# Designed miniproteins, single chains, continued (2), part 74

Each design is a single chain, and the fold is of that chain. pLDDT is the mean over its residues in the fold that is shown.

## One batch from the design tools (miniprotein)

Design m6561
Fold by ESMFold2-Fast:
Structure m6561 (fold): chain A 105 residues (1-105)
Amino acid sequence: MEELERINEEVAEWIRKEEDELAPAFEKLRHLPPERILRISDLLLEYHQLAMERLVELKLEDEEKAEELRKEYEKDLEEIREMLEKGAPAEEIENFLNELIKKLK
C-alpha cells in the first residue's frame, strides 16, 4: 500500500513535468478549428492516463522495464512537441497519438 502510493506519486510527477514542457508547443494548435483542438487534447489525455497506469504497473513488477517505458514516453512526447512546433497536419498528430495509445493497450 505505502509502496504503491509512493510509485503513483513518482509517476504522476513525471507526467506533470512532461505536460508542463509540452504546454508551450500546444499553443500552436490555436490556429486549428476548435473541434480538432478538442480531439487532439482528448487523445493526449488518454495517452497520459494509459502511460501513467502502465508505468505504475511496470514499476511494481520490473523496474528496468519501467525505466525503458519512461524513456520511450519522454521520446514520444518530444516527437509530439516537434510536430506541434513545426505545424504538422492535425491528422498526422492524431494518427501518431492513436498509434501511441494502441501500443500501451
Scores: mean pLDDT 76

Design m6562
Fold by ESMFold2-Fast:
Structure m6562 (fold): chain A 82 residues (1-82)
Amino acid sequence: SLQALLQQAHALADQLEKKGLPSIADTVRQAAELAAQVGDLESLQEVVEIGQELLRTTDPSKITGLTLRLIGIIIDLENKLA
């Protein structure tokens, strides 16, 4: 459900913040809230998957790539709301 995915995204963001990635955690929260506002379950699922991978990886290049994907989702969702 949308609410379960949104809760999962916030839980992942909290874990990323504890890992020392507060800016990335805020980006995950922003993307999740926008996806929920649009009602885009597919984008919200992708945000959760990106959050899970960000939590698993220690590779700086992979972190950068995943963060850029997350920013792309935010831009696409903001365009749907404009």
Scores: mean pLDDT 89

Design m6563
Fold by ESMFold2-Fast:
Structure m6563 (fold): chain A 75 residues (1-75)
Amino acid sequence: SLGDGVAQALATLKAAGHDKETLLRSARTILTHLVNEGRITPEQAEAALKAVEEALEKGDFDGAIQALRDHVNAA
């Protein structure tokens, strides 16, 4: 699924030891690309990014990855 693909991209960055700022920037870039390709709406992208930011602020990397997956799959 689309959400599984974007979640895997973030999971790969986490596994490589990247920090929360890198994961957040990557999520923003991926969501922007999906909006530009017409695959999700700007509203869906904003909701997904907010959920990722909230999880990362709590130090919950797995929650951030799951939130991105779930929001993109709900599109």
Scores: mean pLDDT 85

Design m6564
Fold by ESMFold2-Fast:
Structure m6564 (fold): chain A 73 residues (1-73)
Amino acid sequence: MSLEEKALKAIEELKKLLEEHKKKNPENKEMDDLLIEKLEETEKRIKAGKFSDEEIESIIEHVEELKETIEKL
Protein backbone atom coordinates (compact mmCIF):
# COMPACT_ATOMS: atom_id res chain seq x y z
CA MET A 1 0.00 0.00 0.00
CA SER A 2 1.35 3.43 -0.94
CA LEU A 3 1.51 6.31 1.58
CA GLU A 4 -1.26 8.04 -0.42
CA GLU A 5 -3.47 4.91 -0.26
CA LYS A 6 -2.78 4.53 3.49
CA ALA A 7 -3.69 8.18 4.15
CA LEU A 8 -6.90 8.00 2.08
CA LYS A 9 -7.94 4.77 3.86
CA ALA A 10 -7.27 6.30 7.30
CA ILE A 11 -9.27 9.44 6.38
CA GLU A 12 -12.17 7.29 5.07
CA GLU A 13 -12.21 5.31 8.34
CA LEU A 14 -12.14 8.51 10.44
CA LYS A 15 -14.99 10.03 8.38
CA LYS A 16 -17.08 6.89 9.06
CA LEU A 17 -16.34 7.18 12.80
CA LEU A 18 -17.34 10.87 12.77
CA GLU A 19 -20.63 10.11 10.95
CA GLU A 20 -21.50 7.46 13.57
CA HIS A 21 -20.41 9.75 16.44
CA LYS A 22 -22.61 12.53 15.00
CA LYS A 23 -25.66 10.19 14.84
CA LYS A 24 -25.22 9.08 18.49
CA ASN A 25 -24.23 12.52 19.84
CA PRO A 26 -26.23 15.28 18.04
CA GLU A 27 -24.70 17.92 20.35
CA ASN A 28 -21.35 17.30 18.60
CA LYS A 29 -22.81 17.57 15.05
CA GLU A 30 -21.33 21.01 14.28
CA MET A 31 -17.78 19.98 15.28
CA ASP A 32 -18.08 16.57 13.58
CA ASP A 33 -19.34 18.24 10.37
CA LEU A 34 -16.41 20.71 10.42
CA LEU A 35 -13.91 17.87 10.88
CA ILE A 36 -15.48 15.89 8.00
CA GLU A 37 -15.28 18.99 5.75
CA LYS A 38 -11.58 19.47 6.60
CA LEU A 39 -10.89 15.77 5.95
CA GLU A 40 -12.64 15.96 2.53
CA GLU A 41 -10.47 18.97 1.59
CA THR A 42 -7.35 17.03 2.69
CA GLU A 43 -8.44 14.02 0.56
CA LYS A 44 -8.80 16.29 -2.50
CA ARG A 45 -5.31 17.74 -1.95
CA ILE A 46 -3.77 14.24 -1.50
CA LYS A 47 -5.46 13.02 -4.72
CA ALA A 48 -4.15 16.13 -6.53
CA GLY A 49 -0.57 15.20 -5.51
CA LYS A 50 -0.04 18.43 -3.54
CA PHE A 51 1.70 16.80 -0.53
CA SER A 52 5.21 15.40 -0.10
CA ASP A 53 5.68 11.91 1.38
CA GLU A 54 6.73 13.52 4.70
CA GLU A 55 3.53 15.64 4.72
CA ILE A 56 1.40 12.55 3.95
CA GLU A 57 3.08 10.67 6.84
CA SER A 58 2.23 13.62 9.15
CA ILE A 59 -1.38 13.56 7.91
CA ILE A 60 -1.58 9.81 8.69
CA GLU A 61 -0.23 10.39 12.23
CA HIS A 62 -2.75 13.19 12.90
CA VAL A 63 -5.67 11.17 11.47
CA GLU A 64 -4.73 8.13 13.61
CA GLU A 65 -4.58 10.39 16.72
CA LEU A 66 -8.03 11.83 15.89
CA LYS A 67 -9.43 8.29 15.37
CA GLU A 68 -8.19 7.30 18.85
CA THR A 69 -9.72 10.46 20.36
CA ILE A 70 -13.14 9.91 18.72
CA GLU A 71 -13.17 6.20 19.71
CA LYS A 72 -12.60 7.24 23.36
CA LEU A 73 -15.52 9.71 23.28
Scores: mean pLDDT 81

Design m6565
Fold by ESMFold2-Fast:
Structure m6565 (fold): chain A 93 residues (1-93)
Amino acid sequence: MLEQLLEEERKELQKLLDELEPKPYVEQLKELAELLKEIALRFIKEGDFERAKEYLEQLKTLLEQLKESGEDKELIEHVEKLIEEVEKELAEA
């Protein structure tokens, strides 16, 4: 019993670790989100609101994917803040 439970728990834990462990991937996603924000803000400044909205939708899609996958809370909050910044600039334009 103990040995069988330990083996099954270890396999399940390893699967969870494989799903939760990309620390470099989280940093890459953060960098991608910031890049998408900068591009959207650039298009707003240039008066290309349709392209700015396209990049805003990409940020929103990324946020939904992060929420659905149960990714890092700090990353989710960071992406939410970037979306708010882009939406504010679009509303003020």
Scores: mean pLDDT 75

Design m6566
Fold by ESMFold2-Fast:
Structure m6566 (fold): chain A 70 residues (1-70)
Amino acid sequence: DTLRRSIDLAVDSLDAEKTEVNNDTRLSPEAKKQANSLLDKAKEAVRNGDFEKGQELYQQAKKIVDSALS
């Protein structure tokens, strides 16, 4: 139960981040595509119980967003 709940909360958080990325008018379509790809991979890692990999992929997505806004 605790693991399922942790997975569901992490997936919900990543979905919220995808929504923020897709609604950010400052980001190019290319930056959105790259960030969404990494966030989708993060969701898959989390669904497989690999929270460490999910965190790494999430951080990569954030770096894409930060670089695009610089």
Scores: mean pLDDT 85

Design m6567
Fold by ESMFold2-Fast:
Structure m6567 (fold): chain A 54 residues (1-54)
Amino acid sequence: SKLEEIQALVRKTFGTSVTVDVEEIEKYLRSQGYSEKDYKIVRGTSTIRVVPAS
C-alpha cells in the first residue's frame, strides 16, 4: 500500500528516533510526490510513527 511505502521510505531515510525533525520528513515526502493526505506523523516517547492521515 502507499502507506507501507511511505513508512519504509521514512524508516530508511530518517530512522524512527524521536530526535528526527518531523518538518524535515514532511518536506522530503512532499519532494517525493506524497500528499499530506497520504500520511500523518505521530511523535511517541522514543520513536516516531507514520500512520494514516484519517
Scores: mean pLDDT 78

Design m6568
Fold by ESMFold2-Fast:
Structure m6568 (fold): chain A 81 residues (1-81)
Amino acid sequence: TEKTNQEISEILRKAAEESKENPRVQELLLKASEAAEKGDWRSAAVLTTAAALIAIGDGDEKSVEAILKAMKEIKKIEEES
């Protein structure tokens, strides 16, 4: 639903804000947020996974934690929707 799209988009935008010190990760999370807003869950998941892999490669534990929290919240919403 549009509400679910908005909730997931907002979670990904929050993860992007928490990743602001890593511009590549932030850019991917913002693109994931846009995909979620459109209801393109597959693209949102792929972009979020790419952001996580880059953050891991960079040793950016803060961004990794933000992304993992976002993924956990999204999973809860999908189970409830």
Scores: mean pLDDT 83

Design m6569
Fold by ESMFold2-Fast:
Parts: sequence; C-alpha cells; structure tokens
Structure m6569 (fold): chain A 106 residues (1-106)
Amino acid sequence: MKAYSPLQALLLIGEARYHVELALKALENGDVETAKKHLERAIEYLEQALKITPKSFPFREKIEEALEHVRKALQALDEGNVDEAIEHVRKALEIFDEIEKEWKAR
C-alpha cells in the first residue's frame, strides 16, 4: 500500500489514453506516421505504469491488455494494415474506459 501512488499510475494511464485518442484521429485522417508516433508514446506511458504498478493491483491485467492492443496496432501499421490497427486502437480505448469505471467504483 505504501509502495506506490495509485494516482501516479492513473496519470500515466491517462497520458497513454490521450495519445491513443490522438492516434485514432490521425488514422481517420490518413496520417499513419503521426498515428505511429502517438502509439509509440502511449507504449512508453503504459510501460511506465506497469513498472510502478504492483502485481496485486486489480487494474494491472487491464493495463497489460491495453499495452498489448497498442503494440498490435503499431505492428499492424508497420505491415500496412490500417483497418486492423484501428480495431486494436478501439479495443485499447475500451480497456481505458474499464480502468476508469473500476477506479470510480473503489
């Protein structure tokens, strides 16, 4: 309980969400390079969030799932598959919404 600040993890998750939302907007406008930059930044924030989040924290699995979808979206863009990238971006955003709902229910 004293080993970390839950607010620090949530702030990092919020930054990741912001960049994933910007990536979706870039993809909707056909700007793949801007989308990739935002997805890379989101990965950095999610990795930082996992580093400070204990294994006992109830949202850790959801953070890992969001990170997996962001990584898959970036891989899909590297392979030229924009539609698959958009699907993974949307799944990551759904997971961020679930984390926020669970935090509110505490």
Scores: mean pLDDT 84

Design m6570
Fold by ESMFold2-Fast:
Structure m6570 (fold): chain A 79 residues (1-79)
Amino acid sequence: ATPEQRAALLAEAEATFAHMRGVLELRLGEPSEETLERLREAIARLREAVARTTDPEMKAILQAEIAALEELRRELERA
């Protein structure tokens, strides 16, 4: 794997953990500022990975992940 591919996969992993935490807090009805901040950071890292990625398939995966996290962030902010 290239350093760019490795960075993209790590950004995806971080996004997955942030997503899981956000879903848990949403279900508990107790969203935290810490989780919202974590989601914003994960989204920012994914956007950086998209900018560095030349593979269209990987770009599509990362963009889908960004969309999912943005939706979850909006749900938590509304709760």
Scores: mean pLDDT 82

Design m6571
Fold by ESMFold2-Fast:
Structure m6571 (fold): chain A 92 residues (1-92)
Amino acid sequence: MEENIERAAELLLELLEERREEVERNVESGKANPEANPEGVEIFTMVVEGKEREEILEKLKKLILKASEGNEENIKLIAENLPLMPEELAKL
C-alpha cells in the first residue's frame, strides 16, 4: 500500500532524526559498514548532513520497497513495527 510506504518512511526518518547523535557516531566510528549496507549509510549521511527532508524520504521509500520486495504485507509490518534499535538501523 502506498500509504504504508509513506508512513514507514516518515516514521523511520523521525527515528533517525531523534537518534541523530547515535547515527552520526556509528558513521564516524565505521560501525555502519558501507560495503555491507551502502544504501543505509547513504541515508544516514544525508540525515547528518541536513539534506532536504523530501530527498531523504524518497531514498527511504526506495529502500523499504527493495527490503520488502514489493510485498504489501511486509510493507505494512515495517510501518507497524518501527522504531528500530540503533544497532538495527546501522544494518539497513
Scores: mean pLDDT 64

Design m6572
Fold by ESMFold2-Fast:
Order: structure tokens, then sequence, then C-alpha cells
Structure m6572 (fold): chain A 92 residues (1-92)
């Protein structure tokens, strides 16, 4: 379900935040990308807003001088949080 995918995304974000291993973070980022894409396949109407959030998050991270991995993570975090917020607003 969408709720299960959002819970998996939240759990994955917590693992990323707790990790100090760059290689582990890279693997978790790839899993986050897959889960977010699975969510957007169910809710394609959210894709434009999520992609805009990803682009904005990446731009801000690049302007702040963050690494490529940190930049990708910032975009994915912004996208995931946007997807969750819009989904919960529609459900309420």
Amino acid sequence: SAEELLKEIEALLAEITASEDEAEIAELVERLKKLLEEFLEKYPELRPAVEEAIARGRRLAEEAGLSPLETELAGLMAGALTAKRIYEEKKA
C-alpha cells in the first residue's frame, strides 16, 4: 500500500541519518530512489511536484557546496517529504 511505501521511505531516511559509512549511505540512497519511484507509479499526478522538489533540493545543496552524494540525497529527501505531505493532505 501507499502507507507501507511511505513507512519504508521514513525508515530508510532514519537509517541514512544514522549512518556514518559513505558506501552504506550510497546503497540506502539507491533504495530510496526505488521506493520513491514505486510510490510515484501509484500516484503519477504527484510526479511534477515531487520532481520540482527534487530539483530545488539538489540546486540548494550544490549552491551550499555539498558533495555529489549529499546533493542527490538532499533532492531525494525533499522529493520524499513532498510526496508524503501531498498524499496525507489528499487523504485528510
Scores: mean pLDDT 83

Design m6573
Fold by ESMFold2-Fast:
Structure m6573 (fold): chain A 95 residues (1-95)
Amino acid sequence: SLSPEALEAETLLALAQMLVAVAKNIIDRKKKEGKPLSDEEYEEIKRLVEQAIKLADEAVRLAEGTPEADRIRSLAEQIRKDAENVLKEAEKLKK
């Protein structure tokens, strides 16, 4: 039912969501421990967030012209917002 392009785009979005979740888990763990993020942990979160945004952007490009394009664009936009929020939260928690 999905085009190959739409299926690949959905796979990239799933990977992007996973990267954001990993970054969020680092933040949540440090909050629970009452500890600030180290510079190394902050750079890792930044790397994960930047990779998630790149995957979301690629998913939008791959889905362009498919029936799923609008849905994929909306999900990619939500992932970008979540990624930006994770990065802002990390900035507040770095030492």
Scores: mean pLDDT 89

Design m6574
Fold by ESMFold2-Fast:
Structure m6574 (fold): chain A 92 residues (1-92)
Amino acid sequence: MMLEELLEEGRELAREREDDPDPVAATREILEEMKRRALERGDEATAELVEMQIEGNELRAKNPNSKELEEYQEELEKRAKEILEERGIVGE
């Protein structure tokens, strides 16, 4: 439940800043806000996922090498699946 709400909030924040002239800075600010909200709600698992997204974006900016970025994205997806399975997505 908390995870679903945070994901929706993140998507809304991303859409609000879709046309931002500095998408790297905008994405970083959005993710930092998402991490903050997750931690305030006691959702450490979601905060971990958001932190991984921040790190992945930094990796992309510093080294736009597809191999390392792809590996990081796979790790992020795997971790996201684990958290979603533990939480049991309920379409309430």
Scores: mean pLDDT 70

Design m6575
Fold by ESMFold2-Fast:
Structure m6575 (fold): chain A 78 residues (1-78)
Amino acid sequence: STSFINTLRQLAEALRKRGEERKKEGDLEGAYEDYKLATISLQTMATIATTANPALKEEYEKEVQEARDEAERVKQEM
C-alpha cells in the first residue's frame, strides 16, 4: 500500500539521518551500516511499489541510487 511504501521511505530517511550523525561523531563504520540499511529499505520499497505499479520504476530507482551513492561515499572514507 501507499502507506507502507511511505513508511519504508521514512525508515530510510531516519536511518540516513542517524548515519549522518554517526559520521559527524567519527563513527564511519556505524554510519556505513545505517546507509546500507537505508539502501535496503529503499530497495524493498522500490520492489514492492514497482510490482504494484511499473510506471513508478524510474522514480523509485532514482531514490535507491541516491542512497547507494551515499553509502559508497562513506565506504570510501573508511
Scores: mean pLDDT 83

Design m6576
Fold by ESMFold2-Fast:
Structure m6576 (fold): chain A 63 residues (1-63)
Amino acid sequence: APKVGDTLKALYDFIAKSEDELNIKKGDTVTVTGIVDDSTYEVELNGKTGLLPRFALKYFEKI
């Protein structure tokens, strides 16, 4: 499971499902900035922070 400070690379485009989530393109790298709850992480992409659901982690690779 990712930890705060981990860097994740998108293997596929991730399209935001809510206003709290980020649109992430394949090949983008995000940094885990927080663990919100049992199913949700906070991530940063290019100075923007948003939520990433746990089930989406299967489309990301830890660097």
Scores: mean pLDDT 82

Design m6577
Fold by ESMFold2-Fast:
Structure m6577 (fold): chain A 110 residues (1-110)
Amino acid sequence: VDVVRAYLGLVGAGDLARKASEEVLLALAAIMDYVERKKLDKKVRYAFPGLAQIGIEVAKKLGVPAALKPFQTAEKSFLPTEAAPPLLKGIEIIVNEKGLDVFVKTVESL
């Protein structure tokens, strides 16, 4: 969680990191860990479009269409401060509907 909060602070989303639930930050940590384990291209590693693309795959796999539009907005956003709110909203929708454990296991199975 602290590493995720530090990352969000570095990209100018520190206020959002303080307001986000611990469950949402843990779900984002799972996406970031997946990116590191899979050694994805530098263009998608920790870049918000790359994180949003993983969120889209999770939303499709779990059947949560309500999360797709927030993730698509995050993917198309040019600035981290514009991308972070819809990214965290997409995660929040899935975690609220399916739970954190299901979210994390789905990311690990991608």
Scores: mean pLDDT 72

Design m6578
Fold by ESMFold2-Fast:
Structure m6578 (fold): chain A 72 residues (1-72)
Amino acid sequence: SQEKIEEFKKRLAEELATYYSDYLIKGDFEKAGLDYLIAKNLAKSLNVPVETIIPPKPSEEARKIAEELVNS
């Protein structure tokens, strides 16, 4: 149902934020960048700013990796 889809998206957003922070702490910038890319696409699908899902200032390294993934 639509309601279950929205619940799934909310849970996914919360998990992405959690794993993004964990990856940054561990220095896994490739996985952090991938989570940022997924969050950016999810935010676009939900018509909300990406900072609603991921912290407003992701690390420069994570952003660069996400940009490289988009261009690959």
Scores: mean pLDDT 71

Design m6579
Fold by ESMFold2-Fast:
Structure m6579 (fold): chain A 99 residues (1-99)
Amino acid sequence: FEEEELDGKVYETNGLKFTETSRVTTYLDGKKAVFAYFEGEVDGKKTVIPAVVSAEEEEVLKRAKELLLPTVPRAAEIKTVQEFLDALDEAKKKAKAAK
C-alpha cells in the first residue's frame, strides 16, 4: 500500500465542502485501486469520509473480497475502504504466522 499526502483539493457537494486529505493506492492482480479520504465538517463535527474515487476501483474491491474470503472471515462483510485495509493487514499477519 502507498499513502499519499495530497494538495488539499476542495470538493463541494450538497452545500458542504470537503478537502481530500489522503489517498491510499493498492494493487490487486496488478490492477491499481485508489481510495480517497475526505475531511470536512458535518453538523459542526469534523468528519472523515472514505470514498472510492472511481467505479473501476469498486470492481477491484469486490474481487479483493473474494480473494480474502478463504483467509479472512470478515471479507464477506467488507463495506468500506477501511474495513478492506484492515482485512488485508489481518491476512498478512496470518500468512506470516502460519506454519
Scores: mean pLDDT 52

Design m6580
Fold by ESMFold2-Fast:
Structure m6580 (fold): chain A 129 residues (1-129)
Amino acid sequence: MTDQEVDDVVSGIDRATDVALEAARLGDEETLEIAVRALEKLIYSAALYGAADPSATPRLNSAVSTAIGSLVGAGRLEAAERLYQARLEAQARGRELAGDPARAEELGRQYFEEGRKLLEEAENRLKKL
């Protein structure tokens, strides 16, 4: 796993959080749902990358905690709860893969690609408004 892959996950979480907050502000519940789904995938990527390289864990955990806190601050408590549950499930999955960092890294990349596609969809939906 490269520093660039960690940077991409952190950036993806930050961008997806910004899209979720803007969709929430606009009352665009469909775009909010896509952004939350993107965040769920990116949270799985973050936990799996942290399992593969524990040195990345503080930065990845900070990005996830900031995303959850931002949705709480915006009053989107159901969305925040979904991300909190995704974090718990992703951390459990990461622990199962602690003895196989190559598998954790590969699954992390798969979740990142799924999250990135959902993020781009959500960003494109906001630009059409």
Scores: mean pLDDT 90

Design m6581
Fold by ESMFold2-Fast:
Structure m6581 (fold): chain A 98 residues (1-98)
Amino acid sequence: MEKERRIVSIITATSIRSIALIEEYGSEEKAYEYLIKELSDLTEKMRKIIEKVKEKTGTFEAILLLEMIKNKDYDVAIAYLEDKGLFEIAEELKKIVS
């Protein structure tokens, strides 16, 4: 119950930041490109996970995942992917961050 509240709070805060970034850059694609550029230290494995999320769910969901990764909220990112039914992608992310 408390863990679920923490996850929802972080997802909500991340969503607000993502919307603000999209408004600043004028599109989801531009905000996504900005975050990918800012996270220059992303491994090829992590980049592929983000690209799979973008392909399966959308650019906004990929932006949320990038913001969570940027803030090192890996446990929330994993829970978010599981909530979206992306269980295989969540498992891949667990292997990268463990």
Scores: mean pLDDT 83

Design m6582
Fold by ESMFold2-Fast:
Structure m6582 (fold): chain A 76 residues (1-76)
Amino acid sequence: MIAELSEDPFHGLMLEMTAVAMKDEKLLRELEEAARAGASDAELQEIMRKATSERLGDFKDPAIRAQLEARGLLPA
């Protein structure tokens, strides 16, 4: 349901991660190259997760970290 998706803060978190990836032209380039090489969705998500992990040091916000932990994106 689109109304629920628009209201969910989880959707905002995914959008934030995408915005971080878009800031890195190199990351976007790697994603495009992987996609053209026939990489699966799992491979693409792994690339994004690694980039997000590098940026976790900058976020350091407890709210963001809690959401990442809930998704298993933040390593213990």
Scores: mean pLDDT 58

Design m6583
Fold by ESMFold2-Fast:
Structure m6583 (fold): chain A 64 residues (1-64)
Amino acid sequence: LEKEIAELEKEIAKIRKEIEELVEQLKSGKAKDPEETKKKIQELVKKLGELEKRIRALREQLAA
């Protein structure tokens, strides 16, 4: 469980960095396809929320 939480935290950090880079591309106007970039950001944000929910559930299992 603790090892799984650590791996999920690493994945969250990676996703957060990807979102930041994509947002910067949109703000700077360097995105080749702004609409596809926006969709990718939305999918990553959704995945981030799912991973955070999983970590919360695992932490609750450890506390029980």
Scores: mean pLDDT 80

Design m6584
Fold by ESMFold2-Fast:
Formats: C-alpha cells, sequence, structure tokens
Structure m6584 (fold): chain A 65 residues (1-65)
C-alpha cells in the first residue's frame, strides 16, 4: 500500500541519516532490516546476525514493498 511504502521510505531515510552521522554500517543496516521487518509484522533478526544474513533479509523485505 502507499501508506506502507511511505513508512518504509521514512525508515530508509532515517537509516541513511544515521549512517551519514557516522554510526557503524552494520548496526545501521541491522536497525533498518529490523524496523522494516516490524513494519511487515515479521520477526527481528538477532543482534549477532552476520552481515550476509542482514543483507539477505533487507533484499527479502524490500521485495515485499
Amino acid sequence: SAALQAKAEAIEREGLRRYLAGEPAREVTLWVANALAELLGLPRLPDDASLDEVLARLRELRAKL
């Protein structure tokens, strides 16, 4: 839905803002993935998830939007 896409875009923009502010890339990427997962009613990744797992999750979540 348009409302869902708008919320996802806001999450992506906040992730970019945090990355540009100097937060660690892995932590920002994990936060974005978990925020998008919550938006879609899906479970969060664990804090120790590998970068590959986080990126695979982001691709899955973005495909649903």
Scores: mean pLDDT 86

Design m6585
Fold by ESMFold2-Fast:
Structure m6585 (fold): chain A 73 residues (1-73)
Amino acid sequence: GSAEEAAREIEGAVAAALAGDRAAAQRQIKNLESVPGVSEEAVREAREAVEAGLAGDAKTAGEYGRRAIELAS
């Protein structure tokens, strides 16, 4: 369903960001924006997770990613 699809895109974006792959993380965020019913708040939290992940802050990336998934459900 849309919630599962959103969760996969958010998890993929965080994983790519933690690997240092900004381009892959940004593609996952664009995919997330295309998931039906995903709120702007969920996308914003996912973008925060990506920036934290790219900065090497796995804890903060995980916290924002979890919040994004909760908002997307």
Scores: mean pLDDT 87

Design m6586
Fold by ESMFold2-Fast:
Structure m6586 (fold): chain A 100 residues (1-100)
Amino acid sequence: PLSPFEQLARELIGLGHLAAAFLASQGFDELAARLTALVEELERLYAAGRLTREQALSFAREMIALLEEAAADPRLSPEAKAFARSMVARLRELERRLEA
């Protein structure tokens, strides 16, 4: 079985991929590319056994900022804004668990 930290890291990677796909689906290509770059670096550090809890926290906070930027955009539908905010809530929960 995975350690608690490895489980959190894998959840963060999964949420990152979901967030990048969501942003791309909404036409936020720049934000999607920035989030994809974050997820690729997170995965690289994780695969190398070099990912620290502090780095995972930093990645979660950066992903939250990108999703909040998208959620503030008036071009986003109310349904898409609700989805973006639900993803932020899930990332905030991961942030709390990473801080423990």
Scores: mean pLDDT 88

Design m6587
Fold by ESMFold2-Fast:
Structure m6587 (fold): chain A 65 residues (1-65)
Amino acid sequence: MLEFHETVGGKEVTIRIDGDEITVEGEGLTPEQLAQARAKGEELKAYVERLAEALAALLEALAAS
């Protein structure tokens, strides 16, 4: 699980990424602000997944050596 603290429209939001699940939490967020926070979460998720795959491949190569 990964957790990011961001601001959207001047409001504090927490974006959590757990596998394929993205959870956005914040008080008084509009639907548009929730959508913006979720879109940012999707971008972060894609970046982290690429990084994790590269690291896993490296660790497997090192273990095989």
Scores: mean pLDDT 79

Design m6588
Fold by ESMFold2-Fast:
Structure m6588 (fold): chain A 100 residues (1-100)
Amino acid sequence: SLLEQVLRLLERFRENVERAETKLEVEMEVGALELAVAVLLRVAKKENAPEEVIETLERILDIIARTSDEVAKAETAEEAKELALRGVEEAIEVVREAEE
């Protein structure tokens, strides 16, 4: 399912952020995740996915976009990582709530 694909992306993002050594690496990971979720949302709309799936993907995209803005404002790699990990945890919770 699209939600399973998003969950897999969020889990890989968490692993990549945990391994990141610089703020730039965290910003690149958040940017890549935002693009991937945006593409999945576009595909969901084109394939007439259930409204609940589309709404869930829109909520996740909003969380990741806000996380991207906060990470861009971070002054250290450690702060950027903490913000990115908080964002991914929030997004994972949204997926979990939507699936059951």
Scores: mean pLDDT 87

Design m6589
Fold by ESMFold2-Fast:
Structure m6589 (fold): chain A 77 residues (1-77)
Amino acid sequence: STRTSELLREIREKAIEILNKELQSKDPKAKVVVEEVEHPLGGVSYKIRDGVTGEDIPHDKFNDAVREAAAEVVARL
């Protein structure tokens, strides 16, 4: 539904903010880059990188940020 899509987008944006703050605490120039990858089985996955170093950010770290973001968004409701 549209509401679910909007909520998921807000959570994703918040997760990216959390990751950016964590990275920027060490390097103010660091920035998270997210790429959507379509799976052959009809799913969407995300490749997450540091835009400055080009290093991959582990999915577990991103998933933790998403859980934190979801908790913050839900607590606001």
Scores: mean pLDDT 73

Design m6590
Fold by ESMFold2-Fast:
Structure m6590 (fold): chain A 58 residues (1-58)
Amino acid sequence: QRQADLDALGKVSLIVREGLEKGLPDEELYERLTEVFGPEFARSVVRAIRLARQSRPE
């Protein structure tokens, strides 16, 4: 598999971690992810984060 795919996954992980830790709004996360991966991928990631928040126990 391409190294670029692994690097992209690393960037997603960092953006998601930073956003969740700081409590960034979905709009901010969407903008940051869109700049790196484009709008379709950004939408999927933001949706996954929202589902994860609903499923995560305190």
Scores: mean pLDDT 70

Design m6591
Fold by ESMFold2-Fast:
Structure m6591 (fold): chain A 85 residues (1-85)
Amino acid sequence: SKQEQILKEIEELEKDVENSDLPQGVKNSVLQGLKRAKELVEQGNFGSAASLLRGLSESLAHLGKDELAEKAQKLSDKAEELDKE
């Protein structure tokens, strides 16, 4: 399902964050946010998941992590499309 695909892609983003050169404290904060986004997707709360993923994207962009930010933004867009269904 599209929901299962989003969950898988969030898990891939979690691995990308863990393997990044971000400071450990920043990694922990971003990973907590991604964990919450997964919980929201699992609950069918796609609108809240989209908003959270967008916030994470903006934070990652401010940290100069444009590739991670783009991945988070694409996940936000996918969650927002499911919220419309």
Scores: mean pLDDT 87

Design m6592
Fold by ESMFold2-Fast:
Structure m6592 (fold): chain A 91 residues (1-91)
Amino acid sequence: KKEKILEEIRKFLSEVVKMSEEQIEAIIKKMLEELDVEEMEEDLKLAKEAYEELKKIKTDEELQELFRKYAKLPPSLLTSALLMHYIKELE
């Protein structure tokens, strides 16, 4: 099951978010160090929800508010990385 969740995370980040392989591997390495499989599954669910909210964002202020909202929720390592990626790309 660990291999399956890691594959789903890689697929989401590469195909949907379009992150580089280096960024994806750095995120996965940190998740493996800090989270168990159940936490990874919850973080992936939160990241997918955050991505749906990102599609509705119209202003920079809304993007920053979304980041603050999800950065405070456990587990949020993947979700925080996703939101930081979008904030950095808009700088």
Scores: mean pLDDT 74

Design m6593
Fold by ESMFold2-Fast:
Structure m6593 (fold): chain A 57 residues (1-57)
Amino acid sequence: ADSLLAQAQRTLRDLERAPSPEKLRQLMDLAAEIRRAGHTDFSRELVQRAQRLMNEV
C-alpha cells in the first residue's frame, strides 16, 4: 500500500501505548521517508513524539 502516513500513524499509536526501542526506530525511519516525500510538518510531529517516548529510556 502507498500509505506511509497511515503506517506511521499506526506505529505511533502502538508506541504511545507501549514504548519500544524497536518500534521507535521503525517510526523514525518512516518519518524520514515521509519527510522525503514532502510532508515535513507531519514528519516533524512524528519525530518529536518519538523523541519524547525515548526520553524514558
Scores: mean pLDDT 75

Design m6594
Fold by ESMFold2-Fast:
Structure m6594 (fold): chain A 72 residues (1-72)
Amino acid sequence: IDLAGLAASLGEEAAAEIAALAEEAEARLAAGADPKAVEKELAERLSEILSKSSSPRAQQFAELLAKKAAEL
């Protein structure tokens, strides 16, 4: 996932939320959290953020992430 490109297209507020999620996920992985659990939570939370966007691209990515989270 190109998180930097996606964040740039969503605007400042959504970009800040995505950056915070990435930092949180990295910190959890460094602390020894289960990578699958972190991936699932990251996908679910990214889907939630992107679904609030008025951007059609962001909404499409939200739908894909929601489907991916359901598989995890």
Scores: mean pLDDT 72

Design m6595
Fold by ESMFold2-Fast:
Structure m6595 (fold): chain A 59 residues (1-59)
Amino acid sequence: RREQILADAETYRQVAEDAEKLGKALKAIPENKELGDIVFKGSQELRAKADALEAEAAA
């Protein structure tokens, strides 16, 4: 159970890092700014989910 929660947290963290990089790359191109903002905001939400799962596993 704890191992699964930590694995899920790691997956969310990895996806968040990839999404943050993609969001920043999209924002560098003016025509994709709004899409980049959406992707970047999504990466922050995924990081929050990873942090919450890690806190749950540490309890």
Scores: mean pLDDT 80

